# Designed miniproteins, single chains, continued (4), part 51

Each design is a single chain, and the fold is of that chain. pLDDT is the mean over its residues in the fold that is shown.

## One batch from the design tools (miniprotein)

Design m13745
Fold by ESMFold2-Fast:
Structure m13745 (fold): chain A 91 residues (1-91)
Amino acid sequence: DPLEKLEELLKSLSDEDASYLAKALEELYKSSSGDIKEKSLGLLKLLKEIHPNAYGKGNKKKVISLIKEFLENNPDFPLKYVFEELLKVLE
């Protein structure tokens, strides 16, 4: 279940790391178009729903590591292409 695995990933984040990821998703949303833009907004909405109090300074290396590990463990994840673009914003 791709949605369940995504929710597990997002729930595994601290509120600080979720804040960092939200800022990266907002940047991807601003710098992208079409499907990437739409999916970035959807992910941002889901992240804010799971972490409504996500504020503060997150750990960049930890967020990047968690996303890379998630994609490696879920190679057929339907939003992998969005997360690959997100990693370019994060790095």
Scores: mean pLDDT 82

Design m13746
Fold by ESMFold2-Fast:
Structure m13746 (fold): chain A 108 residues (1-108)
Amino acid sequence: NRVAEAQRLVERARRLLEKAKELLERGDLEGAIRHLQLARDAAVEAGRLLGVEKGMQEVGQSVDRLLELAKRALEEGDNERARELLEQALFLLENGIRSLQQRVQQLA
């Protein structure tokens, strides 16, 4: 059951996103990057199961770019820049997950 599996992946992505927000608020930028990466993986896989793979891959690539820049900023000691980039990644991924939730509800 592809829709039920996609529902589980979307819920997993939401939980990982929420954890990333918590870590970001607490200043655990490395933890936030790790959880955003996992949320992105779950969201992209859900997109494949729901037939919106191309759109979710584009979101995933944008998130990956922001996470790579955030990692570089952290290596350079620029915590403020890293935080900005992580907030942008969070915003993009939250919107992607919201779109996936809407599609799941339409197909279920």
Scores: mean pLDDT 89

Design m13747
Fold by ESMFold2-Fast:
Structure m13747 (fold): chain A 112 residues (1-112)
Amino acid sequence: SELEEEARRALREAAEKTDELIAELNKYAEKYKDDKELEDAALEAAGELRDARAAALAAMEAGDWEAAAEALRRGLRAAEEAARTLPPEIAEKAREAAEELRRALELVERLL
């Protein structure tokens, strides 16, 4: 269906933005290696986003839209937490990822 094609496209776009955020979080962890709390927060966010991204893409390929929605919700939560807790340069990229994840989630939920 057209809705399924839109959901697949939105999920791929969200996965791309999430991958960009993961790369920035890893760079940020390296920058803040002398600040354990910031390093740990950035690495934890990167790990949660990586797991959520992989799960969402796998679920999409399997046609498991319920699993895709759950993975997108986990990714959205992680991106929103990063936007709230990390410094402005990361927070902005986290907001962009959160917007794309939210859009993908809305389209995927319409398939349920």
Scores: mean pLDDT 89

Design m13748
Fold by ESMFold2-Fast:
Structure m13748 (fold): chain A 72 residues (1-72)
Amino acid sequence: EPPPDEVLSDEEITEIFDKKAEEYRKKGKEEAAEIVEDLKNKIIKEKKITRSELEKLLKDLEEKAKEREASE
């Protein structure tokens, strides 16, 4: 069953995206890290994103990064 939708705080959003960006940087994927940081800023500006929406955005980023890696 999907988890209940809860609105994430700026701190939670920052922590999740910063952790993800650092993972990409440690792997040498600086462009992916920049995309993650851009999304973080956009989400913080809106401030009305649920955890489910955040997870979907992160999965979309991961899929796009994987596709680019396979093509390049």
Scores: mean pLDDT 71

Design m13749
Fold by ESMFold2-Fast:
Structure m13749 (fold): chain A 55 residues (1-55)
Amino acid sequence: DDELKKKLEKLSTDQLIDEIVSLLPDYIKDDMKNLLKKLSKDQLIDLLIEELKKK
């Protein structure tokens, strides 16, 4: 988890949003992308880690 977080911290906020959106169904991608743009980089990293853990 620490190694994954370190790798994700190297990504831009836009790259983190794109990674999260890639894991979502097509019907919510546009709505979720707009919501994710309002989050901080730390919140985006935490959300991406949680989505990856659901796998």
Scores: mean pLDDT 77

Design m13750
Fold by ESMFold2-Fast:
Structure m13750 (fold): chain A 87 residues (1-87)
Amino acid sequence: MTVKEVEEELKKNAAEVEDARKNGSADVKEQLDIVLEGIKSGDLPKAIAKLFAIRYKKIQDPEAIKEAEEVARKQGVSDEQLEEARK
């Protein structure tokens, strides 16, 4: 997925993104800020790795984590970045 494709998707869902940013839980706002920073910097793999760091603390399902890690690898996240996120 390219930065342009992510920007297009956010633009299509601008009202929902704005609502989540204003009225969402602290966790939702934190995750949304990481995604927006990734788009702004152009480093989507880094943003995905940061999202995983948050998920590892909150998600207790190892199978869901494993599937999400495979998606992250397909997006260009390195095994080193995933290891760092697990810490």
Scores: mean pLDDT 67

Design m13751
Fold by ESMFold2-Fast:
Structure m13751 (fold): chain A 95 residues (1-95)
Amino acid sequence: AMEEERKKALEFIKEVMEKVAKMLEEGLKLLEKGDKESYQKLVDEFKEWNDKVQDEVQKALKILTPEELKELEKFSQELLKRLEPLAEEALKKLE
């Protein structure tokens, strides 16, 4: 059913968002440790992954209803709010 396709699409996007959040947190921790080598490796791996998922993200977003898109936006906003204080603090240390 189309609803099952949308459920998978929504789940995929949420997984992508969670992975982005985790990569951000890990990257900030590596920078704080001064481990530039591991940080650069993580960034490269993230870039490769991001490039691969962009097409799937586009396809998933096109399948979702406006209501599902709004729920996804709310989920994203909650994830960003949780990370914002940590990211801001770490970024200020990098300045």
Scores: mean pLDDT 77

Design m13752
Fold by ESMFold2-Fast:
Parts: sequence; C-alpha cells; structure tokens
Structure m13752 (fold): chain A 80 residues (1-80)
Amino acid sequence: MLSKEEVKRLLLLRVHLIAASSELYVGQQMKAKGNPLAPQQYQAAIETARYVKREAEELGDEELVKKAQEIIDKAQQVLA
C-alpha cells in the first residue's frame, strides 16, 4: 500500500511521462519536415524519460519504468 506522499509523486511522474511522449511526438514531426533540430528534441525526450525511469525505480512502479524505457528505446533507435 502506497503512502499519500508516494501517490502524489507517482501522479507527478505520470505528468512527466506525458511530457516525454509529447517531446518524442514533436521530434517525429520535426524529422518528417526535415528540421535539423529534430535530434535535439529526441534527446530532450530521452532525458525526461530517464528522469521518470529513475524516480519510478525508487518508488517500485514497474509499469512507469517500462513505459519510460519504451520512450528511451524509440528515441535512441531514431538517433542511431
């Protein structure tokens, strides 16, 4: 059973996960338009998702860890 404080932290991490997904989406749109700044947007998505993954690992939320890793993997695959 999670404490009230841990629940609040998890809700905030879900907001950051949405931000990482949005950064990934913006990067995909920029790449489709040939924008040379697209790699920087993918890097932003990776950094936001890495933050979510680290915090979620400390809180034991395996689902958030998995979702954050999926964003990292997708962004890294594009940058390779």
Scores: mean pLDDT 85

Design m13753
Fold by ESMFold2-Fast:
Structure m13753 (fold): chain A 59 residues (1-59)
Amino acid sequence: SPPPPLVLELRVSIYDKDGNLIGETTIRGPVREVQRRLTKLAKEYKGLIESRLTRREYL
């Protein structure tokens, strides 16, 4: 049987080059969508992001 779909929620903190917090966002969705969005944010902010897993649930 296929594994149950896994949904993640991540809290993402965004920093400037001087280490100041400039934004926060939440990414929620299926694992692949969350990974794509996190990768896009990492590229956009030159890796100046920190993510924390806040929720993990199987549907």
Scores: mean pLDDT 84

Design m13754
Fold by ESMFold2-Fast:
Structure m13754 (fold): chain A 81 residues (1-81)
Amino acid sequence: AEELRRLRERVEAEGREALARAAELAAEADPPLSAEELRALVERRTRAELAGLDAALAAAEAGASDEEILAAYRAGAEAAA
Protein backbone atom coordinates (compact mmCIF):
# COMPACT_ATOMS: atom_id res chain seq x y z
CA ALA A 1 0.00 0.00 0.00
CA GLU A 2 2.97 2.37 0.56
CA GLU A 3 3.74 2.48 -3.19
CA LEU A 4 0.12 3.44 -3.97
CA ARG A 5 0.21 6.25 -1.37
CA ARG A 6 3.46 7.59 -2.87
CA LEU A 7 1.96 7.39 -6.37
CA ARG A 8 -1.11 9.34 -5.19
CA GLU A 9 1.07 12.11 -3.69
CA ARG A 10 3.14 12.23 -6.89
CA VAL A 11 0.04 12.42 -9.15
CA GLU A 12 -1.34 15.31 -7.06
CA ALA A 13 2.00 17.16 -7.12
CA GLU A 14 2.51 16.63 -10.88
CA GLY A 15 -1.05 17.78 -11.58
CA ARG A 16 -0.54 20.98 -9.58
CA GLU A 17 2.81 21.65 -11.30
CA ALA A 18 1.29 21.08 -14.77
CA LEU A 19 -1.58 23.48 -14.02
CA ALA A 20 0.88 26.11 -12.73
CA ARG A 21 2.92 25.77 -15.95
CA ALA A 22 -0.02 25.18 -18.33
CA ALA A 23 0.84 27.96 -20.84
CA GLU A 24 4.50 26.83 -21.11
CA LEU A 25 3.64 23.13 -21.41
CA ALA A 26 0.86 23.79 -23.95
CA ALA A 27 3.27 25.73 -26.21
CA GLU A 28 5.76 22.81 -26.08
CA ALA A 29 3.16 20.16 -27.02
CA ASP A 30 3.17 18.63 -30.52
CA PRO A 31 0.86 19.84 -31.94
CA PRO A 32 0.74 22.93 -29.70
CA LEU A 33 -2.26 23.25 -27.37
CA SER A 34 -3.91 26.28 -25.81
CA ALA A 35 -3.36 26.73 -22.06
CA GLU A 36 -7.10 26.09 -21.57
CA GLU A 37 -6.94 22.81 -23.53
CA LEU A 38 -3.93 21.61 -21.53
CA ARG A 39 -5.58 22.54 -18.20
CA ALA A 40 -8.72 20.59 -19.17
CA LEU A 41 -6.63 17.53 -20.14
CA VAL A 42 -4.51 17.71 -16.95
CA GLU A 43 -7.60 18.13 -14.73
CA ARG A 44 -9.43 15.21 -16.37
CA ARG A 45 -6.41 12.88 -16.25
CA THR A 46 -5.48 13.86 -12.66
CA ARG A 47 -9.10 13.37 -11.50
CA ALA A 48 -9.27 9.91 -13.11
CA GLU A 49 -5.85 8.82 -11.78
CA LEU A 50 -6.61 9.99 -8.22
CA ALA A 51 -10.02 8.27 -8.22
CA GLY A 52 -8.40 5.04 -9.43
CA LEU A 53 -5.62 5.23 -6.83
CA ASP A 54 -8.13 5.97 -4.04
CA ALA A 55 -10.16 2.88 -5.03
CA ALA A 56 -6.96 0.78 -5.26
CA LEU A 57 -5.83 1.97 -1.80
CA ALA A 58 -9.22 1.10 -0.27
CA ALA A 59 -9.03 -2.39 -1.82
CA ALA A 60 -5.42 -2.89 -0.62
CA GLU A 61 -6.34 -1.80 2.95
CA ALA A 62 -9.22 -4.32 2.87
CA GLY A 63 -6.70 -7.09 2.06
CA ALA A 64 -7.65 -7.53 -1.60
CA SER A 65 -5.49 -9.50 -4.06
CA ASP A 66 -3.27 -7.73 -6.62
CA GLU A 67 -5.86 -8.60 -9.30
CA GLU A 68 -8.68 -7.06 -7.23
CA ILE A 69 -6.57 -3.95 -6.48
CA LEU A 70 -5.91 -3.45 -10.22
CA ALA A 71 -9.63 -3.98 -11.00
CA ALA A 72 -10.56 -1.36 -8.34
CA TYR A 73 -8.08 1.11 -9.87
CA ARG A 74 -9.54 0.63 -13.37
CA ALA A 75 -13.16 0.92 -12.18
CA GLY A 76 -12.44 4.04 -10.09
CA ALA A 77 -10.51 5.75 -12.89
CA GLU A 78 -13.19 4.95 -15.49
CA ALA A 79 -16.02 6.23 -13.24
CA ALA A 80 -14.20 9.57 -12.69
CA ALA A 81 -13.26 10.11 -16.35
Scores: mean pLDDT 79

Design m13755
Fold by ESMFold2-Fast:
Structure m13755 (fold): chain A 64 residues (1-64)
Amino acid sequence: MLEELKKKVAEATEKIRELIRQALSGGDLDKIMEEIRKVLLEAGVSEETADSAVESIKRFVESK
């Protein structure tokens, strides 16, 4: 159970990391944030949690 969850989380983390890298390199921030939200939803995160996480990531990227 935990091993399967860790694998899914690792895959989602890799995709999110790639998207954050694109945002930091001057990509379309709003579009990239929407893609991160989709990755989180695919990983089984609730819509409310995904929205909160995306907002936190957006603020982090904007602060750089």
Scores: mean pLDDT 76

Design m13756
Fold by ESMFold2-Fast:
Structure m13756 (fold): chain A 64 residues (1-64)
Amino acid sequence: DRVREVVKAVQAAFGLPVDGVLGPEAAALLRRMLSLLRAEHEPFGPNALDEAEVAELEALLARV
């Protein structure tokens, strides 16, 4: 699952437990990063996640 791998990568990058579960701490960090990436050019770049995968991640974030 691409979305779960992104969650794990964020957890590892910020020193959170790497369990692939989107908790409130990881969700807050992902929301902030998505906002910053959208302000620059594109969310996660063309080779990391496509637009549909980003939309699924945003839907997952809305549930937390």
Scores: mean pLDDT 65

Design m13757
Fold by ESMFold2-Fast:
Order: C-alpha cells, then structure tokens, then sequence
Structure m13757 (fold): chain A 96 residues (1-96)
C-alpha cells in the first residue's frame, strides 16, 4: 500500500503545483516523478487495486461533478476541477 500511497501523494503535489501556477520546471519534475512511480508499479494486482480505488472515487463524486458541470461559470472551472481532483485522490487513498 505504501507504493500506491506514494503515487497518490505525487499526484496531489502535481495538482497543487498546477493550480498555484508553480514554475514549469517544478510541474515538469512532479509530472516525471508521478509517471516514474506509475511505471514502477509492475505488479498487476497493485495496479488493478490503484485503478479500482480511483474509479470508485470518481464514481462516488460523479453526481456532484455532473451538477457542477451544469452550474459552474467558465471562470470558476479551474477551482472546481482542483477541488474535485483532490477529493478523488483523498477517497482513493482511503480505499487503499
């Protein structure tokens, strides 16, 4: 589970960097680290577990995401996507 939690931690750092307009070099480094951590998951069962946890989190938040898609102004979409993405990562972490 520690390796799967590391992937989620890196994804959260990447999302935070993107939302806060971090320097491109920092975003590129976090993206590379996240991709490397995912590539290091050679255990099919571990990958399936991570995918199932993320999918379950996305499905749990789908009704709220659908409602927000209908009501959120274009200017507010970045903040809404950021908040929903953090909640997906948190719920996925709880399921691991």
Amino acid sequence: TETLLRVLDLAEQLVDALYNNAPQSEIDALRAQTEAALAALTDEAARARLEAAVQAAVEALRPEADRLAETVAEADKKAVVYELTLRVLELARERL
Scores: mean pLDDT 80

Design m13758
Fold by ESMFold2-Fast:
Structure m13758 (fold): chain A 77 residues (1-77)
Amino acid sequence: SATDRLIAAIEADLARATDLINSPDIFKQTIGQMLLIAASTELDLAKRRGLVTPDQAAALENRINAVRNLANSRIAA
């Protein structure tokens, strides 16, 4: 379904973002943060269009927040 493809795409972006943020390379960390923003934006659009259930949205929001917390912990102030 279109919903299944969208969820898979967001999950793929989050997996790639996690790998890049965990890299010691600052340029890769920057790309990882950009993918995190893209995943968050895609989820917001999916929620607005009613393409995901509340449970699916909550699960993806929890994963986005986990990656955001990872990014914040690895970037020096």
Scores: mean pLDDT 86

Design m13759
Fold by ESMFold2-Fast:
Structure m13759 (fold): chain A 76 residues (1-76)
Amino acid sequence: GGTVLSDLDVEAIKEFIEENIKDEKKREEIIELVEKLKEDPSFDPNELIDAISEATGLSKEEVILLIVEKRAELKE
């Protein structure tokens, strides 16, 4: 896909955050970044990936892969 997030991508990211980030404050902060990216297409999606990577301890590549897998599950 492109760098612009679809509604399905946003839902996949939110579910991934809820499953992998137990700190409620960090979860809320990252969800706010997701909402900003959805509303403002000029927002850099790398900032969101960086925030999730830091909060989960996963690499950026692992975060992207897991979100893609979650998106595939939600599509079915």
Scores: mean pLDDT 75

Design m13760
Fold by ESMFold2-Fast:
Structure m13760 (fold): chain A 93 residues (1-93)
Amino acid sequence: SSAEKEALLKEAEEKKKEAEEKIKQVSDINPEYGKEALEAMKKALEDPSAFKESGEKIGELARKSSGEGAANLLEAAVYTKEALELLQKVKEM
């Protein structure tokens, strides 16, 4: 239904915003890592086939980070994946 599609798109947008908030917290600690993580997230959202490469990049940045920075990068990757899964459901409707 159109209402179901709208609900999924709204949930995907909320997941995207949560990912962006986590990346902003990374940028507050390391602006370069935040920029690279944001670019990886945007690439995955524009082209889902790039998700594996983008996930590997965020994982690499997390390995080079510690504590809160690493946690925020991994959470951003999870929210990005959840947004992509919701967007895929919409495409299959």
Scores: mean pLDDT 85

Design m13761
Fold by ESMFold2-Fast:
Structure m13761 (fold): chain A 75 residues (1-75)
Amino acid sequence: MDIDDVRRAVIQWLQGLQLVDPSLDQKTVDKYLQQIEQARSFQEIVDILKQFAKDHPDVKSQVDSLIKHLERLLA
């Protein structure tokens, strides 16, 4: 899987999460979407997701599950 596939999957995941979580404002989501689109490596995408979980601890379990899934795709 190349970085573009990972980037697309994470973008779709975050957009889907925004639709069901009313605590996620558009400005916060747009900030993370922009960072993911500009990410140069898989590790940068993971670091962005970890930062998102720090900003939104209520979704941490969902973020942790996504990170584990993405890390497994590198194995």
Scores: mean pLDDT 79

Design m13762
Fold by ESMFold2-Fast:
Structure m13762 (fold): chain A 87 residues (1-87)
Amino acid sequence: MLSLEEKAKLTVEHLERLIEQAKKFAEEHNMPEEVKEEILGLLERALELARKTLEAKSEEEFYELLKEAQKLVDEAGKLIKEFLAKQ
């Protein structure tokens, strides 16, 4: 089983990769700048919360930060799906 520290590191790595993929996707699909900035803004905020999990002093703090980060990722994902549905 993964430790909380290992989960935190994987969460940060996953979000950094998602941001890279989102940037490439936006470029490949000529995404409007407004939509691109909104998606990247949500993912960057999620990454900041993920980085805070590395410094979490309790399991409660860790899962609260993770839940908030996941909500932002889900919101970014909805914007990507809405963009694709319009094509």
Scores: mean pLDDT 83

Design m13763
Fold by ESMFold2-Fast:
Structure m13763 (fold): chain A 86 residues (1-86)
Amino acid sequence: MEVVKAEVEPKTVKAGEKITVRSDYEGDLVAVLLDENGNVVAASPVAKGSRTVELTAPEKEGTYTVRVIGDDGAISEPVEVKVEKK
């Protein structure tokens, strides 16, 4: 099973601001933002050939996790993102 690489910037963001997710995965993928309980709070699909997608940080401050899920079922390692008050 190939491991999908995901890069996330910034790793600390204010509520409502954009998080950029970059992947080298060549198929269709979905970037998801998970809260500390594993609930999906944001998701953005990326068309084949696009290397970047933006997620909007939720209004609730806390520690969140970004994952990228490929169309073949491959899942990236989790990347932690901290959301702070604006």
Scores: mean pLDDT 76

Design m13764
Fold by ESMFold2-Fast:
Structure m13764 (fold): chain A 92 residues (1-92)
Amino acid sequence: GFEEVLRELRELVEEALEAVEAGDSDKALELLERTRERLREAGERFPEYRPFLDSLLAGVEGARHALEAGDSDAAIESLRLIREGIERLLEA
């Protein structure tokens, strides 16, 4: 169900955070692309949650742009906000 999708997205975001903190930008960007693909798939399967998923997708794009600019602190902040958003949906 949707909770399983949220748990998978949380795992991908946690792995991306770890990659950024380790200085592995290539791995972080790959994980962000996987997160984006999963968010798009989730929006197709669960259109009722699209506003929440679109908000998470905007966060993923923000993290990607920050990494491309070499701003690891901004990328970490964006990823933490995405994680918090997923946790709020899991607790709702």
Scores: mean pLDDT 87

Design m13765
Fold by ESMFold2-Fast:
Structure m13765 (fold): chain A 66 residues (1-66)
Amino acid sequence: MKLSKEEVEKIRNKLIELFKKHGDEAFIKEVPKLTDEQLKAAYEAAERLPIDHARLAVELVKRIKS
């Protein structure tokens, strides 16, 4: 199913709020739990945050290789 622009925005904002409350560890841990459509919103949020992008890439690769 396609997510609406509003749903994408809500997911992005939720992930940014998670980072603000619990730091980059919580953000990176939650990303692999998302659906493929939600990952687009997560990727946009990640680009805007000072997180460890290399570590995020490793977690995403684990999901693809499984």
Scores: mean pLDDT 67

Design m13766
Fold by ESMFold2-Fast:
Structure m13766 (fold): chain A 111 residues (1-111)
Amino acid sequence: AAVVDSRVLRVSEDVIAVASARADGSAVVSVVLFEDGVPVGTVTALVPGASLEQAVRAAELMGRRVEAARDELLAAPPEEKQARLEALAREALAAAGLTAAAVRASTPELA
């Protein structure tokens, strides 16, 4: 998929959010959770009809929610971590007024 523009947001030392606008008029919003510099969880949402500005707002909200849940996410087993990341992503998108066509979380163990 052709990415037209992207923004990387450093939410905290352990949370990075990425917003990417695509040529088809969709946006991709991703958040990566790190522990000791190692990625331990990623969630990605595809948002049809979202502008880059809307995607950046959603990425910031999603990243802040992941940061707020950091300790719980780090303690969670891989399947629960994925489910929690997907739930946080859907809640952040709803708060931004956006609907995702797809939301997927992954961990290194279940990638």
Scores: mean pLDDT 86

Design m13767
Fold by ESMFold2-Fast:
Structure m13767 (fold): chain A 118 residues (1-118)
Amino acid sequence: SHPNLGTTYNNLGNVLYNLGKYDEAIESYDKAIAIYESAIKLKPSAKYYYNLGIAYNNKGNALYNLGKYDEAIESYDKAIASYEKAIELDPSLKEKALKEIEKTSVNYLRAAVEKVLS
């Protein structure tokens, strides 16, 4: 699958998320994730791992808004792991990826707190 298709599905997910269509947003993020994971299996790339992290973080945000806190936490964990792998493959991404890890870690903690309070 072309990497541009992964970016297109992630962007479609973002539009659906902004419309409050969280289930449809998740479907689009899952398509983006599948495309990036397939691309990584063929040839590992820091850019694909970075984009995979963004898609997992966005999926986590949609799951959080649906009250699916366990699934949101799992998605945030996968986002962080993907960003860490991007840094390993290309250290020049460290500043950008660490900022995304910080944002995702805040989202993770928020979901973990909501899970305890629910």
Scores: mean pLDDT 91

Design m13768
Fold by ESMFold2-Fast:
Structure m13768 (fold): chain A 96 residues (1-96)
Amino acid sequence: MMDELAKRLKELAEKFGLEEQKQRDLAGIVSAPGTEAALEALAAGLSLEEAERLAVEAAERALKEVEKLLEEKDYKTLEELIKKAREHHAKVLAAS
């Protein structure tokens, strides 16, 4: 993740008083779409520069969605996103 996105995510988590585990879960929600977008772009034969751009765009969209869900107190949708991010991380670990 870009340092700026990581800082914004940390500030958002602190603003809403989220415990350490929830802060890690939010980082997963933001990083997973970026990683997926980069891998899909590279698999499609796009350049590393294009893959990085798509990864940043996906991560920024995920961060905006998380911020919106926290402001709207839509914790059910947020928990569903956390579950999907954890499943993605589990698959990545299993591939090792």
Scores: mean pLDDT 75

Design m13769
Fold by ESMFold2-Fast:
Order: C-alpha cells, then structure tokens, then sequence
Structure m13769 (fold): chain A 105 residues (1-105)
C-alpha cells in the first residue's frame, strides 16, 4: 500500500529499516525480523546516547533506576542499552504471542 510506504519514508533513517522489518514480520511471521529491528533500534539509541553530555546520561540512567556512581560514560551507556534490550525483548515476545493467537483464528 502506497500510504504505508509514504509513512515509512517520512521516518528518520535509523527508524526506516526497523519499521520495514516489522511490516515484513506481519506479512511473513518471521520472528528473526523483529529481533533484527530491535537491535537496529538499540544501535540508533546507543549512537544518540554517545552524543549526550555525561550529566544527561547520568540523569537518564537514574530514570531507569540504574546506579551510576563510579561508572564511566561508556559504562553508563552500556547499562542503559542493556536495560532497554531486556525491555524490548519482553515486548517482542508478547507481541509475537498476540499475533500468533490472532493468526490461529
């Protein structure tokens, strides 16, 4: 559908490929496409975090309930990314289960 393609094209470059992989997953049911989309989103988030000041990163980490005392900027980024990876994996698993149940009807 042209409208869906236009919506994808309106996304930032780092968001386009994850969106395409999600649509292909909906079409094919291939779970590996969701995992690839998740890893691409995490990589884009990591790139953005690397551009932030250390104080901003510490505040973000505190928002996630992470301890940052004695950590370097790189270690803080790694902890934030790992926390987000765990949350996204859970969301992907729940989404797959919901879509598999719908397809069985």
Amino acid sequence: DADIQEAIDALSEESKEPARLFLKFVETGDRSLLEKGMELRLKAIEEKLRKLEEEELREIAKGFGLETEGLTKEEIIEKIVEKLREELKKEVEELVKALEEEKKK
Scores: mean pLDDT 71

Design m13770
Fold by ESMFold2-Fast:
Structure m13770 (fold): chain A 94 residues (1-94)
Amino acid sequence: FEEALEKFIKEGDVEAIEIINEYLESLPEEERLKLILEIAKKVAEALLEKVRENAEKIAEYEGVAKEEVIKKAEAEVEKQLEEVEKLIEELRKK
């Protein structure tokens, strides 16, 4: 499972997505929701790492400071993760 998740995050492997989905469907609802949140966090971390690696090129393209690119990406990821956590909490109530 962890290998499939890493392949999906780094390579966008479609077969990895299928393995992840099958595993999620095999879990009880509570464990499934927990794992979805952990997956979202790992995807967010990988995305931020890629933004940091390419921040100089992005900053040059957009005509802004490198630090501004990184801060904007960090704020957006944090906001998206908060939305995922709220959605999971709503699903737990049902």
Scores: mean pLDDT 75

Design m13771
Fold by ESMFold2-Fast:
Structure m13771 (fold): chain A 86 residues (1-86)
Amino acid sequence: AQATLSPVVITESQPDVLEATVTVEGSAAFEKFYFQEEGSGFRTPAVPLKPGETATMLLPKERVKKIVWYGFQEGQPEVVVEGYPP
């Protein structure tokens, strides 16, 4: 089975702080998962994510242009999901 991601939810959880979340859907895990903010080049360490797990990122609102989530599963195409600040 191919691992899938929920739509990205981006909220202003505190004044001038954006919180971005995704959840792994379906029955398969990602062996590597990370996100990158493309305007700043900030990237999280690649970590495995299991079905039902949530990944969260907190960033200063003024520095966020585009957030890209990358999920890797052996033998499957790379999963890429994009989010923009509200």
Scores: mean pLDDT 77

Design m13772
Fold by ESMFold2-Fast:
Structure m13772 (fold): chain A 65 residues (1-65)
Amino acid sequence: VLSEVGTNIRAIGYLIDEGLALTELVKDGVIILRYPSDDPDHQRKVERVKERLEKDGIEVKIVKV
């Protein structure tokens, strides 16, 4: 299990890899990723970040804005 800082740094790295802005929030050990609901390409990129984080054992929630 990563520390909160380590978890956030990993999320930032994955977001940068996908060309996404930093929109994550760590709360109670969970990463919350936000994206515009009207942009399917942005949604797919966020879903790839979620998959990578979950493979590392990090819980992720995706929120449409």
Scores: mean pLDDT 66

Design m13773
Fold by ESMFold2-Fast:
Structure m13773 (fold): chain A 109 residues (1-109)
Amino acid sequence: SWEQIRQELIQLALTDPDRFRQRMLDLLDSVVTDPKVKELGRQAIDNLQRVIKEGLLSPKSVEELVGTLVEGLKYAEQKKYKEAEILFGIALSMSQMFLAIKKIEEERE
């Protein structure tokens, strides 16, 4: 089940980042009831979509970061919210790092 969801989300992230975001947010809402964990997941999804749309990630990096978010959702479904927070936090931090690097490069134009 989650492996099929992971593969579908990787394909959406590579072909239609807006649909990827919508599908991820729907999954987040369905598996996460804790408002703090849900907000962290939402921020991670939003930032990853931005990084993907900006063309900042190789296909392998998209696969790895989407995989990280899906693993977070799997832990959240099991009510393992501490593990879910760690994985969402990793995806968020990595996405924010790529966006920050882009901003620095743009300021050098």
Scores: mean pLDDT 87

Design m13774
Fold by ESMFold2-Fast:
Structure m13774 (fold): chain A 90 residues (1-90)
Amino acid sequence: SEEQKKKILELIERLEELAEKAPEPLAEKVREAIEEIKKMVENNTDPEEAIKKIEEKMKEISKVAKEVKDYDLGAEAVRILKEIIEVIKS
């Protein structure tokens, strides 16, 4: 729905702000997740496929956050991605 798309875009803005504050390569992984989600919204990707791809990005972000030892920003990015999944499920 249009309302779901608006909520997802607002959550993407929060991810963009987080990426500006995050160290590399964590910032790059967050930006990759943003671009993939934008593409899925534009292409009206199937909800189940979208959820699976977002879950894969959550795993990648968690791994990189451990490598750069920035657990707080990594955890916040994962929380925002979970909120996007909940919007898709609604």
Scores: mean pLDDT 85

Design m13775
Fold by ESMFold2-Fast:
Structure m13775 (fold): chain A 94 residues (1-94)
Amino acid sequence: SEEKAIEELEKIKEEVLNDERLSGESKARLVSVLEEAIKLVKEGKLDEAIKLVKDEIEKIRRGQEKGAISKEDAELMIEYLERALKVIEEAKKE
């Protein structure tokens, strides 16, 4: 359900905020993307939320390849975003 997806996305956001392994810049970026994804899910725009998260994963991968994001931060960020993506995709199937 969309309500369950929102609850799980809020939990992921809380985990990001408390993850001392992430740089402050990477935390701010992830929180911003997760807040936009939550907003889109609340509006019933699941396909837009899925696209947002997928596009961000690709941007982070490119940022890591260019040396703009550390490998450690990129791996953690992608892991959180893949978890968020799964939550939204499961909500769309229900």
Scores: mean pLDDT 88

Design m13776
Fold by ESMFold2-Fast:
Structure m13776 (fold): chain A 90 residues (1-90)
Amino acid sequence: MEKVEEKVKEMIKEFKDALEQGDIDKAITLAQLLVSYMAAEKVPKETMLRYFKEIEELVKKAMETLNEDQRKKLEKMIESLRAYIEKYLS
């Protein structure tokens, strides 16, 4: 559990860095890898949703500086990942 939490925290930091650099495609890929990693490690759904909420807050902050196309891509990513997590049973 502890090693999984450390890796998740590292991946969230890389996601934040990609968003701050304006590399939206990289940020989307990192968010997808993060959710896939948590699913593969059988992270409880509640814990997965907690980390995903942190991703949503980072996206919300980034939306203030992004153009319409970038915002639309991130919104679609958030919707897809939320649907995936909601269907995940621990």
Scores: mean pLDDT 82

Design m13777
Fold by ESMFold2-Fast:
Structure m13777 (fold): chain A 97 residues (1-97)
Amino acid sequence: MEVALLITSAQMLIIAAGTEASLGDLAGARESIRAAVELARRVAELAEEDPSLRPLAIEGLELAIRQLRRLAEKYPQLEEEAREAIEELEELRERLE
């Protein structure tokens, strides 16, 4: 299922952002956060086209939001990018509900 792969990829990008931040690569971390948001937008688009995918998409978005909150807690330097990403993911989730 494409949605499951996109969710897994977004999750891995948020993990990568944490690794990049731990190495001092804040630019790379911000790019990884933005890439994860792009995948989340695609997940939401697919779930809008196929309502049977909505529960999986909502769960995936909630997991990504949780990961981004933990990332911002550990790396205050990423707080703004993580906050903007969380706001967008919450809007996508609300649209699917």
Scores: mean pLDDT 88

